# Ledger of designs, part 107: designed miniproteins, single chains, continued (5)

Each design is a single chain, and the fold is of that chain. pLDDT is the mean over its residues in the fold that is shown.

## One batch from the design tools (miniprotein)

Design m19719
Fold by ESMFold2-Fast:
Structure m19719 (fold): chain A 111 residues (1-111)
Amino acid sequence: SDEDLIVTLTHPSKDPILDYQQKHFHEMGDIEENIERLKKALKALEEKLGPTHPETIRTLGMLAGLLVKAGKLEEAAELLEKMVEALKKRFGKDHPVVLAAEEDLKKVKEL
């Protein structure tokens, strides 16, 4: 299970919203180790590709989903806000992907 979870985290989906939703429904055995791995990946992607690159946005969504599962809701909300701003810059404020991410952020803030 933990090995499968690590493999899933290293083989990302193409859609950052879909990836966040998949992580929200996926049972995580070693959440803390996966959070640390994604934080390192996010830092590397931001430095190499910038904050609005699809891979960076996708990793933000994955990390936010795991933080929600860990009960780190404030940290998750901060990352979701960052993801919403990156999606707005990439797709525009009225895009369905942006609206979905804003809805996810509201849900996390209400937890």
Scores: mean pLDDT 72

Design m19720
Fold by ESMFold2-Fast:
Parts: C-alpha cells; sequence; structure tokens
Structure m19720 (fold): chain A 111 residues (1-111)
C-alpha cells in the first residue's frame, strides 16, 4: 500500500535544574501532512511546559518540518487543548514519551 504518511522523530531531553539529572528519549510522530506534523510537534512542546517544571530541549531529527505560524490566540487555544488532553489521561503505567505522543494525537483530533 502506498501511504504518504510523514514520520517525524523527536529527541526530548529533560533536565532538573536543582539536581542536574537528565532523561533523554525519542518520540515518533506520524502525520498525514507536514502541517499536521508541525502542529503535533507544537503540542508536544506545550505538553512538556505543562507536565515538566524544569528545563527541556526538543530536537526535530527530520529537518524538513517547519513549525506552524500560529497567532497568539491560536497558541492559547492549542495550550487549552493540550491541558484538556493531559487532564483526560487515565492514570496508567505509560512512560512520559507515550503520554506525550497520546497528548499530541488527542490535540490533533480536537483541531
Amino acid sequence: MKKKKIKVKLKVTLTDPASGQTLTFEITIEADSEEEAARKIRAVKLALQLLFDGEYKIEVLDKDIKEPELTPEEEARLRALVQRAIDSLPPTGKTLAEQLKEIADRVLEEL
């Protein structure tokens, strides 16, 4: 089957500024378009801001994906959707990487 789905790998590094401890993991995002992939990447960044009160770094390993140009109002709406997605997650044994991917997928369904 000829599926034109875009796969984007993100490398996420979390640093606790108090302890200096780091956690690094990769997330693979699948999207039907570059615009969808860009919005999912933005949702992951916003989810980290809401879930992690420390320093974080996200590196897009696929360099062909441009970040979406959002108005301040659109970014505020996206933040609200990310917060709702976080609040709707059941307490599961999922890793932070799996939670971030699920949040991105849920936010995209609401867009």
Scores: mean pLDDT 69

Design m19721
Fold by ESMFold2-Fast:
Structure m19721 (fold): chain A 100 residues (1-100)
Amino acid sequence: MMARVEEMRRVIEEALRIAREGLANKKPEEAIRRLEELRRNSHPEVHPVIEVLIRAVREDTAGVVARLEEIAADADPKTLAEVLDVLVAASRAVLEELEA
C-alpha cells in the first residue's frame, strides 16, 4: 500500500509542477505533452488528477491548478492516502463541472 501511495504522490507533485510551469511560462503545448506522457506511465487512480491539469493548462485556468496545489501541500506521510482520495474526488468534481 505505502509504496504505491508514495509513487502516486510523486506523480501528482510532478504533474502539478508541469502544469504550473506551463501556465507561468506560457508553454501550454509542452506542458500538455509532458502531462499526457506522465499519465500513460502512471497508475489509473491518478489519471483524473492529470486529466484535470491537462484541461486547466489547455484552458489557461490557473485557479484550478492552485486549488489542487493547496490540497497536495497538506499531504504528510501519515495521511498521504487520505489526501490522495481527496485530490481524486476534487479532480472528478472539476471534470463533472467542466462537462456541465
Scores: mean pLDDT 70

Design m19722
Fold by ESMFold2-Fast:
Structure m19722 (fold): chain A 98 residues (1-98)
Amino acid sequence: AEREGREMLEEVRRQLEEFKRALDEGDFETAGEHLAEARVLLSLMPKSYQAEVDELLAEIERVLTGRIAQMDEADREKLLQALLNADEAARKQLQALE
């Protein structure tokens, strides 16, 4: 559990770095996919990692809020649509595992 949690935390951090990179490049589809994967992994983290999870969730909110404030309306719509599409795909994947 501890080793698995540590490896999942490393993967979340990797997914968030790819998310930020994709946002910087204007690749909203790729950004949405990495964010959805990070959120799935965060939801599976052991309770012992709650402080790290809370920190990473706060970072996600800060990054999204900051980037959205700098975007034009068309880019905001593209990002929102990409996030919705990625979340829907992740939800279907989780349902298929139940």
Scores: mean pLDDT 79

Design m19723
Fold by ESMFold2-Fast:
Structure m19723 (fold): chain A 89 residues (1-89)
Amino acid sequence: DLLREMARQARAAAEAAAALGLDEAAALFEEAAEKYERAAELADVDPEKAAELAREGHRLAGEAQALLAATLSEAEAAEFEARAEALYA
């Protein structure tokens, strides 16, 4: 289930961002996770609404990633990536 996988990835990214004090990015990843979870719930009953929510989730995750790219040094970005991957595994 791709939408549930996207939700888990976004949740892991939110936890990693929060652990590093990146509260704005963490909030955006949490919103993305909620959108993906809701999209997964609606996928079989309202596919059009599910698609809208998935697109909103992608937008929010993209905004969070852009904030990280603008804010983090290379070393900080590597720490975030490693932490998010460990939480998602």
Scores: mean pLDDT 85

Design m19724
Fold by ESMFold2-Fast:
Parts: structure tokens; sequence; C-alpha cells
Structure m19724 (fold): chain A 99 residues (1-99)
């Protein structure tokens, strides 16, 4: 089903982002990066459970954390995370439209 495909894509994106973020955090040992990764993971959890009315606020908070994250990791890795996070938001919007 479309709903199951969207759910699996969302989970795949979260797992992939967590892998990249975890490796960068371990490599850099930057406490600010650890803090931002924790905040972003909590926001992804909120995003996955969000109603249509909650989504705009969560999207804004994710974008704010991404702006801070860009200062604490290599540009190439940041662009990869940004692209996956934007796709996750798009997938969530499609999920809400299909439900």
Amino acid sequence: SVTQDLYMRAMSLVISMNGILYLEAVKTKDPKLDELVDKLNKLFGKLLKASKNELPKIEKEIKKILEELSKHMPKEKFEEIKKMAEELITVKKKYLESS
C-alpha cells in the first residue's frame, strides 16, 4: 500500500540520517554536535507522530536545528543530511494526505 511504502521510506531516511550523524559525532567529539543530533532525533520522532496542524511548527524547528548543525559538520555530510530531512518532511506530508 502507498501508506506502508511511505512509512518504510520515512524509517529508512531516519535510520540513514542517524548513521551519518552518529559517525560524525564520534569522529569530531564536539559536545555541541552531540546536543544538536539529540535535538534533531527528538524532532524526527515528533514529526513521525505529528498531525497536519502540528507539522508546520516541527518543520520550522527542524530547519532551525539544521542551520546550527551546518556549523558543526563537513559541508558534504551536512548537504546529505539536509536533503534526507527535506525528503522526510515531504514523505510525512504525503502520508497525511493518503490517510
Scores: mean pLDDT 86

Design m19725
Fold by ESMFold2-Fast:
Structure m19725 (fold): chain A 65 residues (1-65)
Amino acid sequence: STSTFDSLLKTATDLYNKGNDLRNKGKSLKNTDPKKSKTLFDKSDTLYTQGDTVGDTAATVLNSR
């Protein structure tokens, strides 16, 4: 259904946006707090991976119709 596809796309987009926010915050802290910077990059990578998984699920829902 369109509703399921739209919900999954929104979820994937939200995950990517959160990942981008953490990545940018990590970059800003790289010289001031390298340990926190690394933690933010690691969390960003996790969010991107989750976004990819949700995006793949959305594509599957669309293609299985």
Scores: mean pLDDT 83

Design m19726
Fold by ESMFold2-Fast:
Structure m19726 (fold): chain A 110 residues (1-110)
Amino acid sequence: MPSTRELLERDFATASGVLDALIDRISKVDPATAAQLAKIHADLKAAMDRLLATFSRDDIARVRALVDEMRALFLAYIKAHPDALSPVELAVWLVTFSEIDFAADVAERA
């Protein structure tokens, strides 16, 4: 069985790849919002790497805070542009944020 760290590393890598693809999708419609999301995503990737190295409460809290910031910006974008994404694209973004939150939950219990 893979370790908790190996599972989280895989989950974070998968989530990050999905976020990169979705940010690229938004960049074709709203490059300014995409640039803001990309900046938060870069900070989130660094925070995820820190969490995997430390499993500290501060690093877990940092990942959660960045996911919340990214989710808030995304939801504001969707509210301003209700037809910008298909229902499938919207579901993929929301599921990806939930998967990162769940990974942080797993790290807190490890």
Scores: mean pLDDT 85

Design m19727
Fold by ESMFold2-Fast:
Parts: C-alpha cells; sequence; structure tokens
Structure m19727 (fold): chain A 80 residues (1-80)
C-alpha cells in the first residue's frame, strides 16, 4: 500500500541521514526511486532522481545531503 511505501521511505531517510559513504547514499536513493515507481511514479521520473543524485555529487555536493533531499522530496510528493 501507499502507507507501507511511505513507511519504508521514512526508514530509508533515517538511514540516509546516518550514511557516511557515497555508495551507501546512492544505494538508498536507488531503493527510494524503486519505491517511488511502485507507488505509481513514471520510470522517467524515478530514473531522473537517481541521475540528479549522481550529477549533484559529481558537482561537489555532499552525497548524504543530496540523498536526504531526494528521499524527503519523494515522501512529500506521495503524502499529497
Amino acid sequence: SREEVIAELRRLLEEARRSTDERESLRLVRRAADLYEEAGASVERAIGLVLRFIGDVLDGRDPREVAVEIIEEIIAELER
């Protein structure tokens, strides 16, 4: 259900806040994008969030901060 997806996304968000490694942050964003797609988002939208993470990290942003922002954005969209 949508409620179960949101609950799992909130768990991923807490993991993202504790992440100390770029690879872990990327894995969490990928999992969040998969859950976003399961909740009815388009494949293009879900892939776009993963690409945004990669691009922002390559531009020098903190992977933890970017992962947190993306997962929070997904949760906010699904709660509307």
Scores: mean pLDDT 88

Design m19728
Fold by ESMFold2-Fast:
Structure m19728 (fold): chain A 70 residues (1-70)
Amino acid sequence: DEIRRAMDEAVELLRAQGREDEARQVERAVTLLLERGEYAAALDAIAAALERAGRHERARELREKARELR
């Protein structure tokens, strides 16, 4: 739930910036990682997307959470 909410946040932000191809790629990659049970990798992918979208502090928080899962 929380990881999917963070994914939706990143995807919506990228779409708002006109970066629709990137938003679609992030959604596809994160969904695949979640299906494989790779939760830490999913959080890292979301964090990278948020950082590219300008949400640097939020990206840092998600990377810290990903580290805790490893």
Scores: mean pLDDT 85

Design m19729
Fold by ESMFold2-Fast:
Structure m19729 (fold): chain A 66 residues (1-66)
Amino acid sequence: MPSDRERVQETFERTRRQLALASPEQRRSITLSGIQELVALHQASTDEAVRDLAGEAIQDLIDLSL
C-alpha cells in the first residue's frame, strides 16, 4: 500500500497532470477534487510532516488554479 506521503504526492501529481490537459470548464472541478482528496489525507494523518505536505500541496493547487 502507498504511504500517506506517497498518497499526497500521487494526488498532487495526478491533479496537476489533469489540469494541464483540462478545458477551462473542467479546471475548477478537477482542482476542487484534488483539494478534497488532500484535505481528507490531511485530516486522516497523525503525522505532522504528512499534514504539512498535504497543506503545501493544497496551496500549490490553489496557486495553479489562479
Scores: mean pLDDT 81

Design m19730
Fold by ESMFold2-Fast:
Structure m19730 (fold): chain A 100 residues (1-100)
Amino acid sequence: MELARELGLSEEDIKRLEAFVEENKPKMEEAASLPEEERKKFLEEMALEGAILVAEAILGRKVTPEEAIEILKEIAEKTGGNMSFVKRLEEALKKKKEEE
């Protein structure tokens, strides 16, 4: 939450992010009991949806999954966050496009 305020997100954007986390908390707990392959896919999809929501809040418009990943990269670089996770999302998106 501290980071969202530092990025200059509106109160409405912060509440939207909090609502997304709360809505998906039970699903995240259920994912812990899924087989490894299903859990991995679920977590990647959830992370991408969360990334899109954050990027849309920052830019004030609808974004593509590619734009969302770029915003996550910038946040990770600025905060010293998990760049390996961002790279995994980028590779997962690229693989999904190749398999379509």
Scores: mean pLDDT 67

Design m19731
Fold by ESMFold2-Fast:
Structure m19731 (fold): chain A 71 residues (1-71)
Amino acid sequence: SMASVQQLMEAGALYTGAVTMKIYKDPNVAKFLQQAIERLRTLLAQSTDPDVQQELEQLIADFEEMLKDAE
């Protein structure tokens, strides 16, 4: 569905942002990750597609791991 595509595109943009900030050692990476995790949780709550839900859950877990390294 178009909604599923848009959710995955937004998740992909958040992933690109997080990886870029981590590579460049941006001091705001922890704050960005916290906000990104909250946004991904919102997308997960709105999703009815099991494949999209699984992808978002995996990305949330990846971001939580990145946040532990950044704090």
Scores: mean pLDDT 85

Design m19732
Fold by ESMFold2-Fast:
Structure m19732 (fold): chain A 71 residues (1-71)
Amino acid sequence: SEVSELFSKATKELAEKNPEQTLYSVEDLLKVLEELGLSEEDLKKVREILASMGKKELDENDLVRLQIEVS
């Protein structure tokens, strides 16, 4: 899906920007997704899933889970 493709691109950009980081902030992920052109409706869905996870920072496993839930 388009959402899954944008998620893959966003996680790659976050990893390339800070290759030494194992945790990514929810705010940084949302900013990159918005900059890549994710729709307002899909951004709302992502925000709701992130809120349900109860985390301020995401590891690689959290990102994989989020990508599956938005696909």
Scores: mean pLDDT 77

Design m19733
Fold by ESMFold2-Fast:
Formats: structure tokens, C-alpha cells, sequence
Structure m19733 (fold): chain A 88 residues (1-88)
């Protein structure tokens, strides 16, 4: 369900923002928005694709891994994950 997936992605983005100062959250805001957009677009275009599901799950695992990382590393991991999603 698209609504459930969007809620999950929004929850992950909000959790990341809460781990950083307002200034650091602002720094990665554009990257977080791009990540959210690419995950949602992938799910809309290929809802029954196993490759798309595996890519989305891998992306969620990467988001969990960046929790507690410094903002520079988190930004880099999010950018790389977004680029990987574009290749699916």
C-alpha cells in the first residue's frame, strides 16, 4: 500500500532529522527529500518487482545504519543509496 510505504519513509526521515541539530538537519534536508522521492517513485513504478522490493529494503537498512553517524557520513550514505535506487 502506497500510503503505508509513504508513512514508513516519512517516519525514517523524521527520525534522522531528530538525531541532528537544526543546522545539520538543514544541511541534509535536500538529500533526505531526494531519498524519500526515489523510494516512493520506485514503489509506484514497480510494486510487484522483486528487484524493486529488495532495493527498497536495502535502502531502509542503510537508513537504520546511519542513525548515530555524523551528519557528513549520513549525507554521503543517503546520496549513494539514492543513486543505487535510480539504477533499479
Amino acid sequence: EDAAMEALVNSMVELIRQHYTQEDARRIDSTLRQFKEKVLDLMKKAPQSQDAKDAALKAFQKVREILGMDVETAEQVLKETTEDLEKV
Scores: mean pLDDT 72

Design m19734
Fold by ESMFold2-Fast:
Structure m19734 (fold): chain A 72 residues (1-72)
Amino acid sequence: MKVYTGQQLVQIMIDADLFKYITWPFAITDQNKVVDLMKAQRFSVEKLKAVPGVGTLFNDDHLQALADYLQS
């Protein structure tokens, strides 16, 4: 399987339109703000697994790399 950086994993989620499945307490109209909000919420592997479609695109190693990126 291809090795991805955290930024590349975020881009894959954007391209697959997966951010629409994340429930936010307010409307998000700018995709760039989604990444900052995920970092502010310190998105864990468990939170990422709760997003519909994520499990079909990413394995556990990808989810850990993405969570590490979002928590850095």
Scores: mean pLDDT 70

Design m19735
Fold by ESMFold2-Fast:
Structure m19735 (fold): chain A 58 residues (1-58)
Amino acid sequence: VEEARDTARELIDKGERTGRLSDEEVQRLLDAVSTLAQAGALTDEEGTGASRAVVAHE
């Protein structure tokens, strides 16, 4: 859970800073967010940030 949170935050920050994530990074972000959501630990900020990063990758 802690590792998933660190991964999600790092990739959200990278997406916001650079406007780009690789396919591998998008998959890692989605996996991390899913792990946090299943554990009930996902924050609204993390969920919103992840959605924006994934949409920007489109």
Scores: mean pLDDT 74

Design m19736
Fold by ESMFold2-Fast:
Structure m19736 (fold): chain A 93 residues (1-93)
Amino acid sequence: DISLTEEQEEEIRPELEEQQKKLDELVEEAVKEIGPEKLMEILEEAKNKFSSITDTIERIKKMAEYIIETSENPALQEMAQILLEIIDKVLEL
């Protein structure tokens, strides 16, 4: 469990807010481009592949890596990459 100090939270907050906004925009773009049904299929496949991993952060990281490897959609790849960057920054603190 990651416990952040107030100073650490304040330092990363503007960058996390920017990354969250970019992620929201890319999700909307991916839904428009590939449709909600196909996006759900990709997410369900990734979730099922890593369902045995009990650590939530590790599971999300593996799911994002899988999406980058298997998806041909640039917006979906960029979303997964941003998610990995957010996770890595939180883990570095």
Scores: mean pLDDT 67

Design m19737
Fold by ESMFold2-Fast:
Structure m19737 (fold): chain A 85 residues (1-85)
Amino acid sequence: DDARRRREELQRVNETVRRISIELTKAINETDPKEREEHRERFRKLAREELGVSDEEIDYLLTPSPESTHRLGELITRRLREARR
């Protein structure tokens, strides 16, 4: 396998992780209810497709706490680890 292809996949996953963080931040902090719901749906889509989590887990991640932040970090670390293979 090509190390360059693995590096490109890792970069793509890092960009996705950045998008997840942005959408989560907006889903929590956006003051317009319609825009907040749009960001929540974008976060749900990214979390399902990239992190493989259920809607119930996504609702947990959308509730800010030290525990949910740690869980999101674990999911991101696992996804990045998989991309490095």
Scores: mean pLDDT 80

Design m19738
Fold by ESMFold2-Fast:
Structure m19738 (fold): chain A 80 residues (1-80)
Amino acid sequence: SNAKKEEILKLIDEAMKLIDEYISKETDPNRIAQLKETKAYLEKLKSRIENEELTDEQLDAYIRRLKGIIKQIKWELEKL
């Protein structure tokens, strides 16, 4: 559904902003590398959402994954 695509795009935008904040505060080069890999995944996912027809089941799976990524990054940011 278009509503689920819009939710995913908003979640990707939120996740990318959190990752950029995390990279700006992190000093561990290994963690910075992992965050950059996650950012690259999100950029690829954004392209897929914009250019591909995905099933509702696939969209729901991406929403769950993105919410998990956001929750994890927020938790890690609280420790910095």
Scores: mean pLDDT 89

Design m19739
Fold by ESMFold2-Fast:
Structure m19739 (fold): chain A 77 residues (1-77)
Amino acid sequence: NQIEQEIEKYLNQLEEALKKQDATLARKLLEKIRDKVVLLPDEVKRDKLLESLKPIAEAIEAENYDAAQKALEEFKQ
């Protein structure tokens, strides 16, 4: 699935951006992930993934990179 592969690619790039504390790049990558998630055909899966992105978005907005990395790790599981 091309959409799932693109999401995985952006998640890996987001992980690196958070390790480098690059808030601008992290926000841009999170938007790209969200744009791909909304294209998923399963509404229940889509809504669950969008909800799971919220803690990551909140931590990035707060520039709390430790919290963002933990939230991303939980999301990837």
Scores: mean pLDDT 84

Design m19740
Fold by ESMFold2-Fast:
Structure m19740 (fold): chain A 59 residues (1-59)
Amino acid sequence: STELKVTKATERVAEKHPDATDRQIEAAGIGAAIKGAMDPNATEEELYEAAEYTLNVTS
C-alpha cells in the first residue's frame, strides 16, 4: 500500500540522517505522503526521493 511505502520512506530518511530533528523527519514524511497522493503508482524509491527532497528544502 502507499501508506506502507510512505512509512518505509520516512524510516529510511531517519536512518540516513541521524542528526535530523523529529520535525525535519516529520516534514520529510509529509513530502512522501503528498507524492503518494498525487501519484498512486509511485514506487518505494520515488517516495524515498520525495522525502529526501523535502528534508533538503526544509533544512
Scores: mean pLDDT 83

Design m19741
Fold by ESMFold2-Fast:
Structure m19741 (fold): chain A 74 residues (1-74)
Amino acid sequence: MLSREELLELLRKTFELTFETMRAAAENDPSLPQLRQQGLQQQKQVQQALDTLSDEERAELEREAERTIREMLE
């Protein structure tokens, strides 16, 4: 069971790993298949956790996730 803080951190790391994977793909990095697999697993964990949340908590977490993505784009 993930706490809200752990879930947000996992979400951030998942997006960061996705960017790493995209860069590895552009550079023909031999680690690409492994990075892809890790990203998919993390995304699935995040989705499962979100499905467990109540309506209000999910809405709050979605706003936090939007903020996290915005910070990463900076």
Scores: mean pLDDT 73

Design m19742
Fold by ESMFold2-Fast:
Structure m19742 (fold): chain A 68 residues (1-68)
Amino acid sequence: DESLKRSAKHVLKVLREHKANPEYVRKAIEALFRDDLTTMSLYVQKALNEKKPISDEEYEELLKLIEE
């Protein structure tokens, strides 16, 4: 679903700019692909609360998860 992939990429970009914790960003993206918006929102909140700089390698892995 191209619309879902575009939404996930936008979320990833915003979360990266806010130094969101990549562990929770990954779980949020996985929840989005399951159409579990409640769980996605919870993990977005956790990612923003437990800020950690995302590495270029982690960003690439998350982007690859979205493109699959």
Scores: mean pLDDT 78

Design m19743
Fold by ESMFold2-Fast:
Structure m19743 (fold): chain A 64 residues (1-64)
Amino acid sequence: MTREEILERMRELAEKNKDLPDFVDHVQAAIRTIERRPDLTPEQAQSALDELEGLGEQVRKEKE
């Protein structure tokens, strides 16, 4: 997956979880960090996405 595809997946993750504002803020911060760092590899961006997906699932379970 390219950096651009990973960033799009992060935006989709934020939209999917828009009822969790603190989580959305965290995802948006990650997107901004990756966009500000062109040196960051696709593998590093994928790792960040994987961590955010896991966090989102955990937060949703705690809310419901």
Scores: mean pLDDT 81

Design m19744
Fold by ESMFold2-Fast:
Structure m19744 (fold): chain A 96 residues (1-96)
Amino acid sequence: RAAALAAEGGELAARGGTLAAKGGTGEKLHKGIAGAIGGAGGAWLGERAKTPAQAAEAGRAAASGGEAAAEGATTEEARRLGEEGARLGREAAALA
C-alpha cells in the first residue's frame, strides 16, 4: 500500500513539476525542475520498494517533489498535481 501510494504521488509530482517548469522562469523554473526530478525519484523508488523503510523514503521523495512542483506552479493544473503528489507522498511515508 505505502509503496503504491509513493509511486502514484511521485508520478503526479513529476507531472506537476514538468508543467511548472514549462510555464516558469527563474526560481519557479528551478522549483518545477526540482519537482519533476523529485517526483520521478519517488515514483521509481516506490515501484522498487521491498521494505517499509524503502516505501517511506519513496514517500518522502514524492512529498518533496510535489511541494516543489506546487511552489513552481504557474497554472492551477500544475499546482493541483503537485499538491496531490505531495499529499500521497506524505501518506505513503506515514503508512510505511
Scores: mean pLDDT 81

Design m19745
Fold by ESMFold2-Fast:
Structure m19745 (fold): chain A 87 residues (1-87)
Amino acid sequence: MLSPEQRAAWELFIGLARQELREAGAPEELIERVVEVLRDAADNQLSEEELRARLEEIRKEIEDPRAAEVLDGIIRGALQLWREIRA
């Protein structure tokens, strides 16, 4: 289970990811799917591999280059932060 400080950092990341995807023009349905995966990681203690696989599955559905680039950055940032939290 994440500490309150770790959960706060993760929720801050989720908020920033949501805003970046929205600014890139990603559909709200896709944004909410990304947010759900990130929250499930915290709630269910997903491995880095499971988190990566679930986010990459959503990434496969994106054809817009801007939204794709933003999500690629979010995936990298999420995996880095998740590794640090679970260290």
Scores: mean pLDDT 85

Design m19746
Fold by ESMFold2-Fast:
Structure m19746 (fold): chain A 68 residues (1-68)
Amino acid sequence: MLNELEQKALDMIEQKKKENGRATLTPKEREEIVDQLMKEYGLSREEAEIILQKAEYYLSKKQVAEYK
């Protein structure tokens, strides 16, 4: 189960993928999501990074389950 911040990070990842037309994020796009989480929610860089990593891990697991 994703919490509200993890879900928001997931939505930001999907939006960046839609905007760039790629299935993956560049390091710059990833940093932009971290910066946005810090600015919008007052998170530390470490907290924003953990939230983004959890969202990325969730997407990876969902992809494996859908392939099966």
Scores: mean pLDDT 75

Design m19747
Fold by ESMFold2-Fast:
Structure m19747 (fold): chain A 117 residues (1-117)
Amino acid sequence: KEEEEKKKEEIKKKQEELRKLETEFGELLEEVEPLFSDEFLKHIKKALQILRETFMEKHEDLEVLEYWIEKLKKLIELLKNKDFKGLLEILKEMAEYLGAPKEAWEHLEKAEELLEK
């Protein structure tokens, strides 16, 4: 029970860190919106939503939570540098790691096609 409480506190601490990173990421994504078509951003946002839902099914696993936080930090850095190809590569890595459904991959593929124009 005491070990469960320590694990819950650690998860709670990481969830608060994640919330701050998700806010920063969302703000940066809005900031870069004028650089891309609405279609590109819709596909990226939909892929992220599906990836986050897949992650949330495993969020009690501290290793998966740490992985999500680490990747989100990389996504933030790539957005700051306007490295959208790098952003897409990291999202694909996340989709593979989490075992994301086909729908997430379809959105990532459509985003990639729009970026190559």
Scores: mean pLDDT 80

Design m19748
Fold by ESMFold2-Fast:
Structure m19748 (fold): chain A 109 residues (1-109)
Amino acid sequence: MVDWLGKKAAEAFEEKNEAQLKGLVLALIARSQGKITDEEAKEIAEIRTEEEFREYAKKLGLSEEEIETIEKAVRGENKGRTELELEANIAVSFLNMLYALEKLKQKRK
């Protein structure tokens, strides 16, 4: 789908940057809900620190509970019992799929 997203997912997983992974999950959820543009999603994908992630999530109107839900999804700790938990789990699964595809591209050269 989007080459930049696969590259950002690979970067976040390989560097084990949890803040960047949370940012990518936030971007996917907000974009799927029509709350942000593709360009804004790319800007959120540039998040590298916990502070940047929390500031952006608050700008998008997320509560502390919703931020915690995204954090638990990235850690594999939520059960998908709420709509947001399910959306966050789907976003994490999608990022894992994009990372797997990016790794396959790298092995063919």
Scores: mean pLDDT 80

Design m19749
Fold by ESMFold2-Fast:
Structure m19749 (fold): chain A 71 residues (1-71)
Amino acid sequence: SAVDVFLRSRGAFAAYIADRHPDLSQGDREDIVQDTFLAVDENADRLRDENQANAWIAAILRRKIADHERS
């Protein structure tokens, strides 16, 4: 499932945020990861091709980072 893909890659997503956005606090990074998880969980049934799960999750993650940076 998309949720399983997210959980398997959670550490990589956290590392990506820390590497690309070093100005964000640990709490901010945790909030972004949590918001991404909730969005993935709420929309998991929309993903019909599991081979696209990583790209789909990455798109959600990038949107959550952008939303946080605009706040």
Scores: mean pLDDT 77

Design m19750
Fold by ESMFold2-Fast:
Structure m19750 (fold): chain A 80 residues (1-80)
Amino acid sequence: SLGEELAEKVIKRAEELLKKTDDPEIKKKLEEIIKEAEELLKELKEAEKRGDVLSVIGQLLRLIGLEIDLELLEEKLKKE
């Protein structure tokens, strides 16, 4: 599903950035993004099994928020 693909993409990008940084503060934020994306992926799969369209939409909006947070961290790394 679109939500599962987005969650997996967020996790993969965060893991790749985690390998490229030595900043403990950025590492902590990336680990938090990975954890939340993994939880959202699980919640998405369960909501999709139930046919709970409103929950799926809610989880997708939360994933978009994580992707924005990830892009902000990536831009911060470029400026250092």
Scores: mean pLDDT 83

Design m19751
Fold by ESMFold2-Fast:
Structure m19751 (fold): chain A 76 residues (1-76)
Amino acid sequence: STLPTDIVVTVTFKDGRTETFRLADQRALADLLARHGGEIAGLRLTYTHAVLGPAETVLEGLTAEMVAELAAAFRA
């Protein structure tokens, strides 16, 4: 598979709590983002890239609109 595998996302909520989710694919990530919507302040994603190996992405200062846009992008 050329898509990222073993996606682990750590969500930082606007109330300051954090929660870690192990996700099978981008669709599961999209569903998570849609479910929590405006409660998300930040995301930390770790995954395995097919060519580059282990990778990490950190997003901070997220608005409800940014989370909705990310959910739509990963849903495709």
Scores: mean pLDDT 76

Design m19752
Fold by ESMFold2-Fast:
Structure m19752 (fold): chain A 112 residues (1-112)
Amino acid sequence: MDEALERAKEAIEKGDLAAFSEALLDLVKEGVKALLNEDIELAERVIRGIRDLARLAKKKGYDDVAKTLEEIAELLEEAVEVLRKDPSNVSEIIGLGLRALGLALDLVLKYG
């Protein structure tokens, strides 16, 4: 987590959106893995990291990137809520995680 988050922060500060999108994909993969392992604390740390990246992207003028990061964070937060209410609802948790991964992959395809 920390390595992917630091790589993403450095890349976006430098305007390297290709390196940023790859590091973001790694970070989102860690979040989905945390959800599948029922590691709510790690999932919440990933969500906070993504929200920090969204604020940084907005400060740098990357408004479309910031919006996508906010959408990823919201999907992962919804997955955490599903996990807290009904951990047997694995299909919904996986569905939300796959949507978050899809948004991260779209950024890789756009900028990588």
Scores: mean pLDDT 89

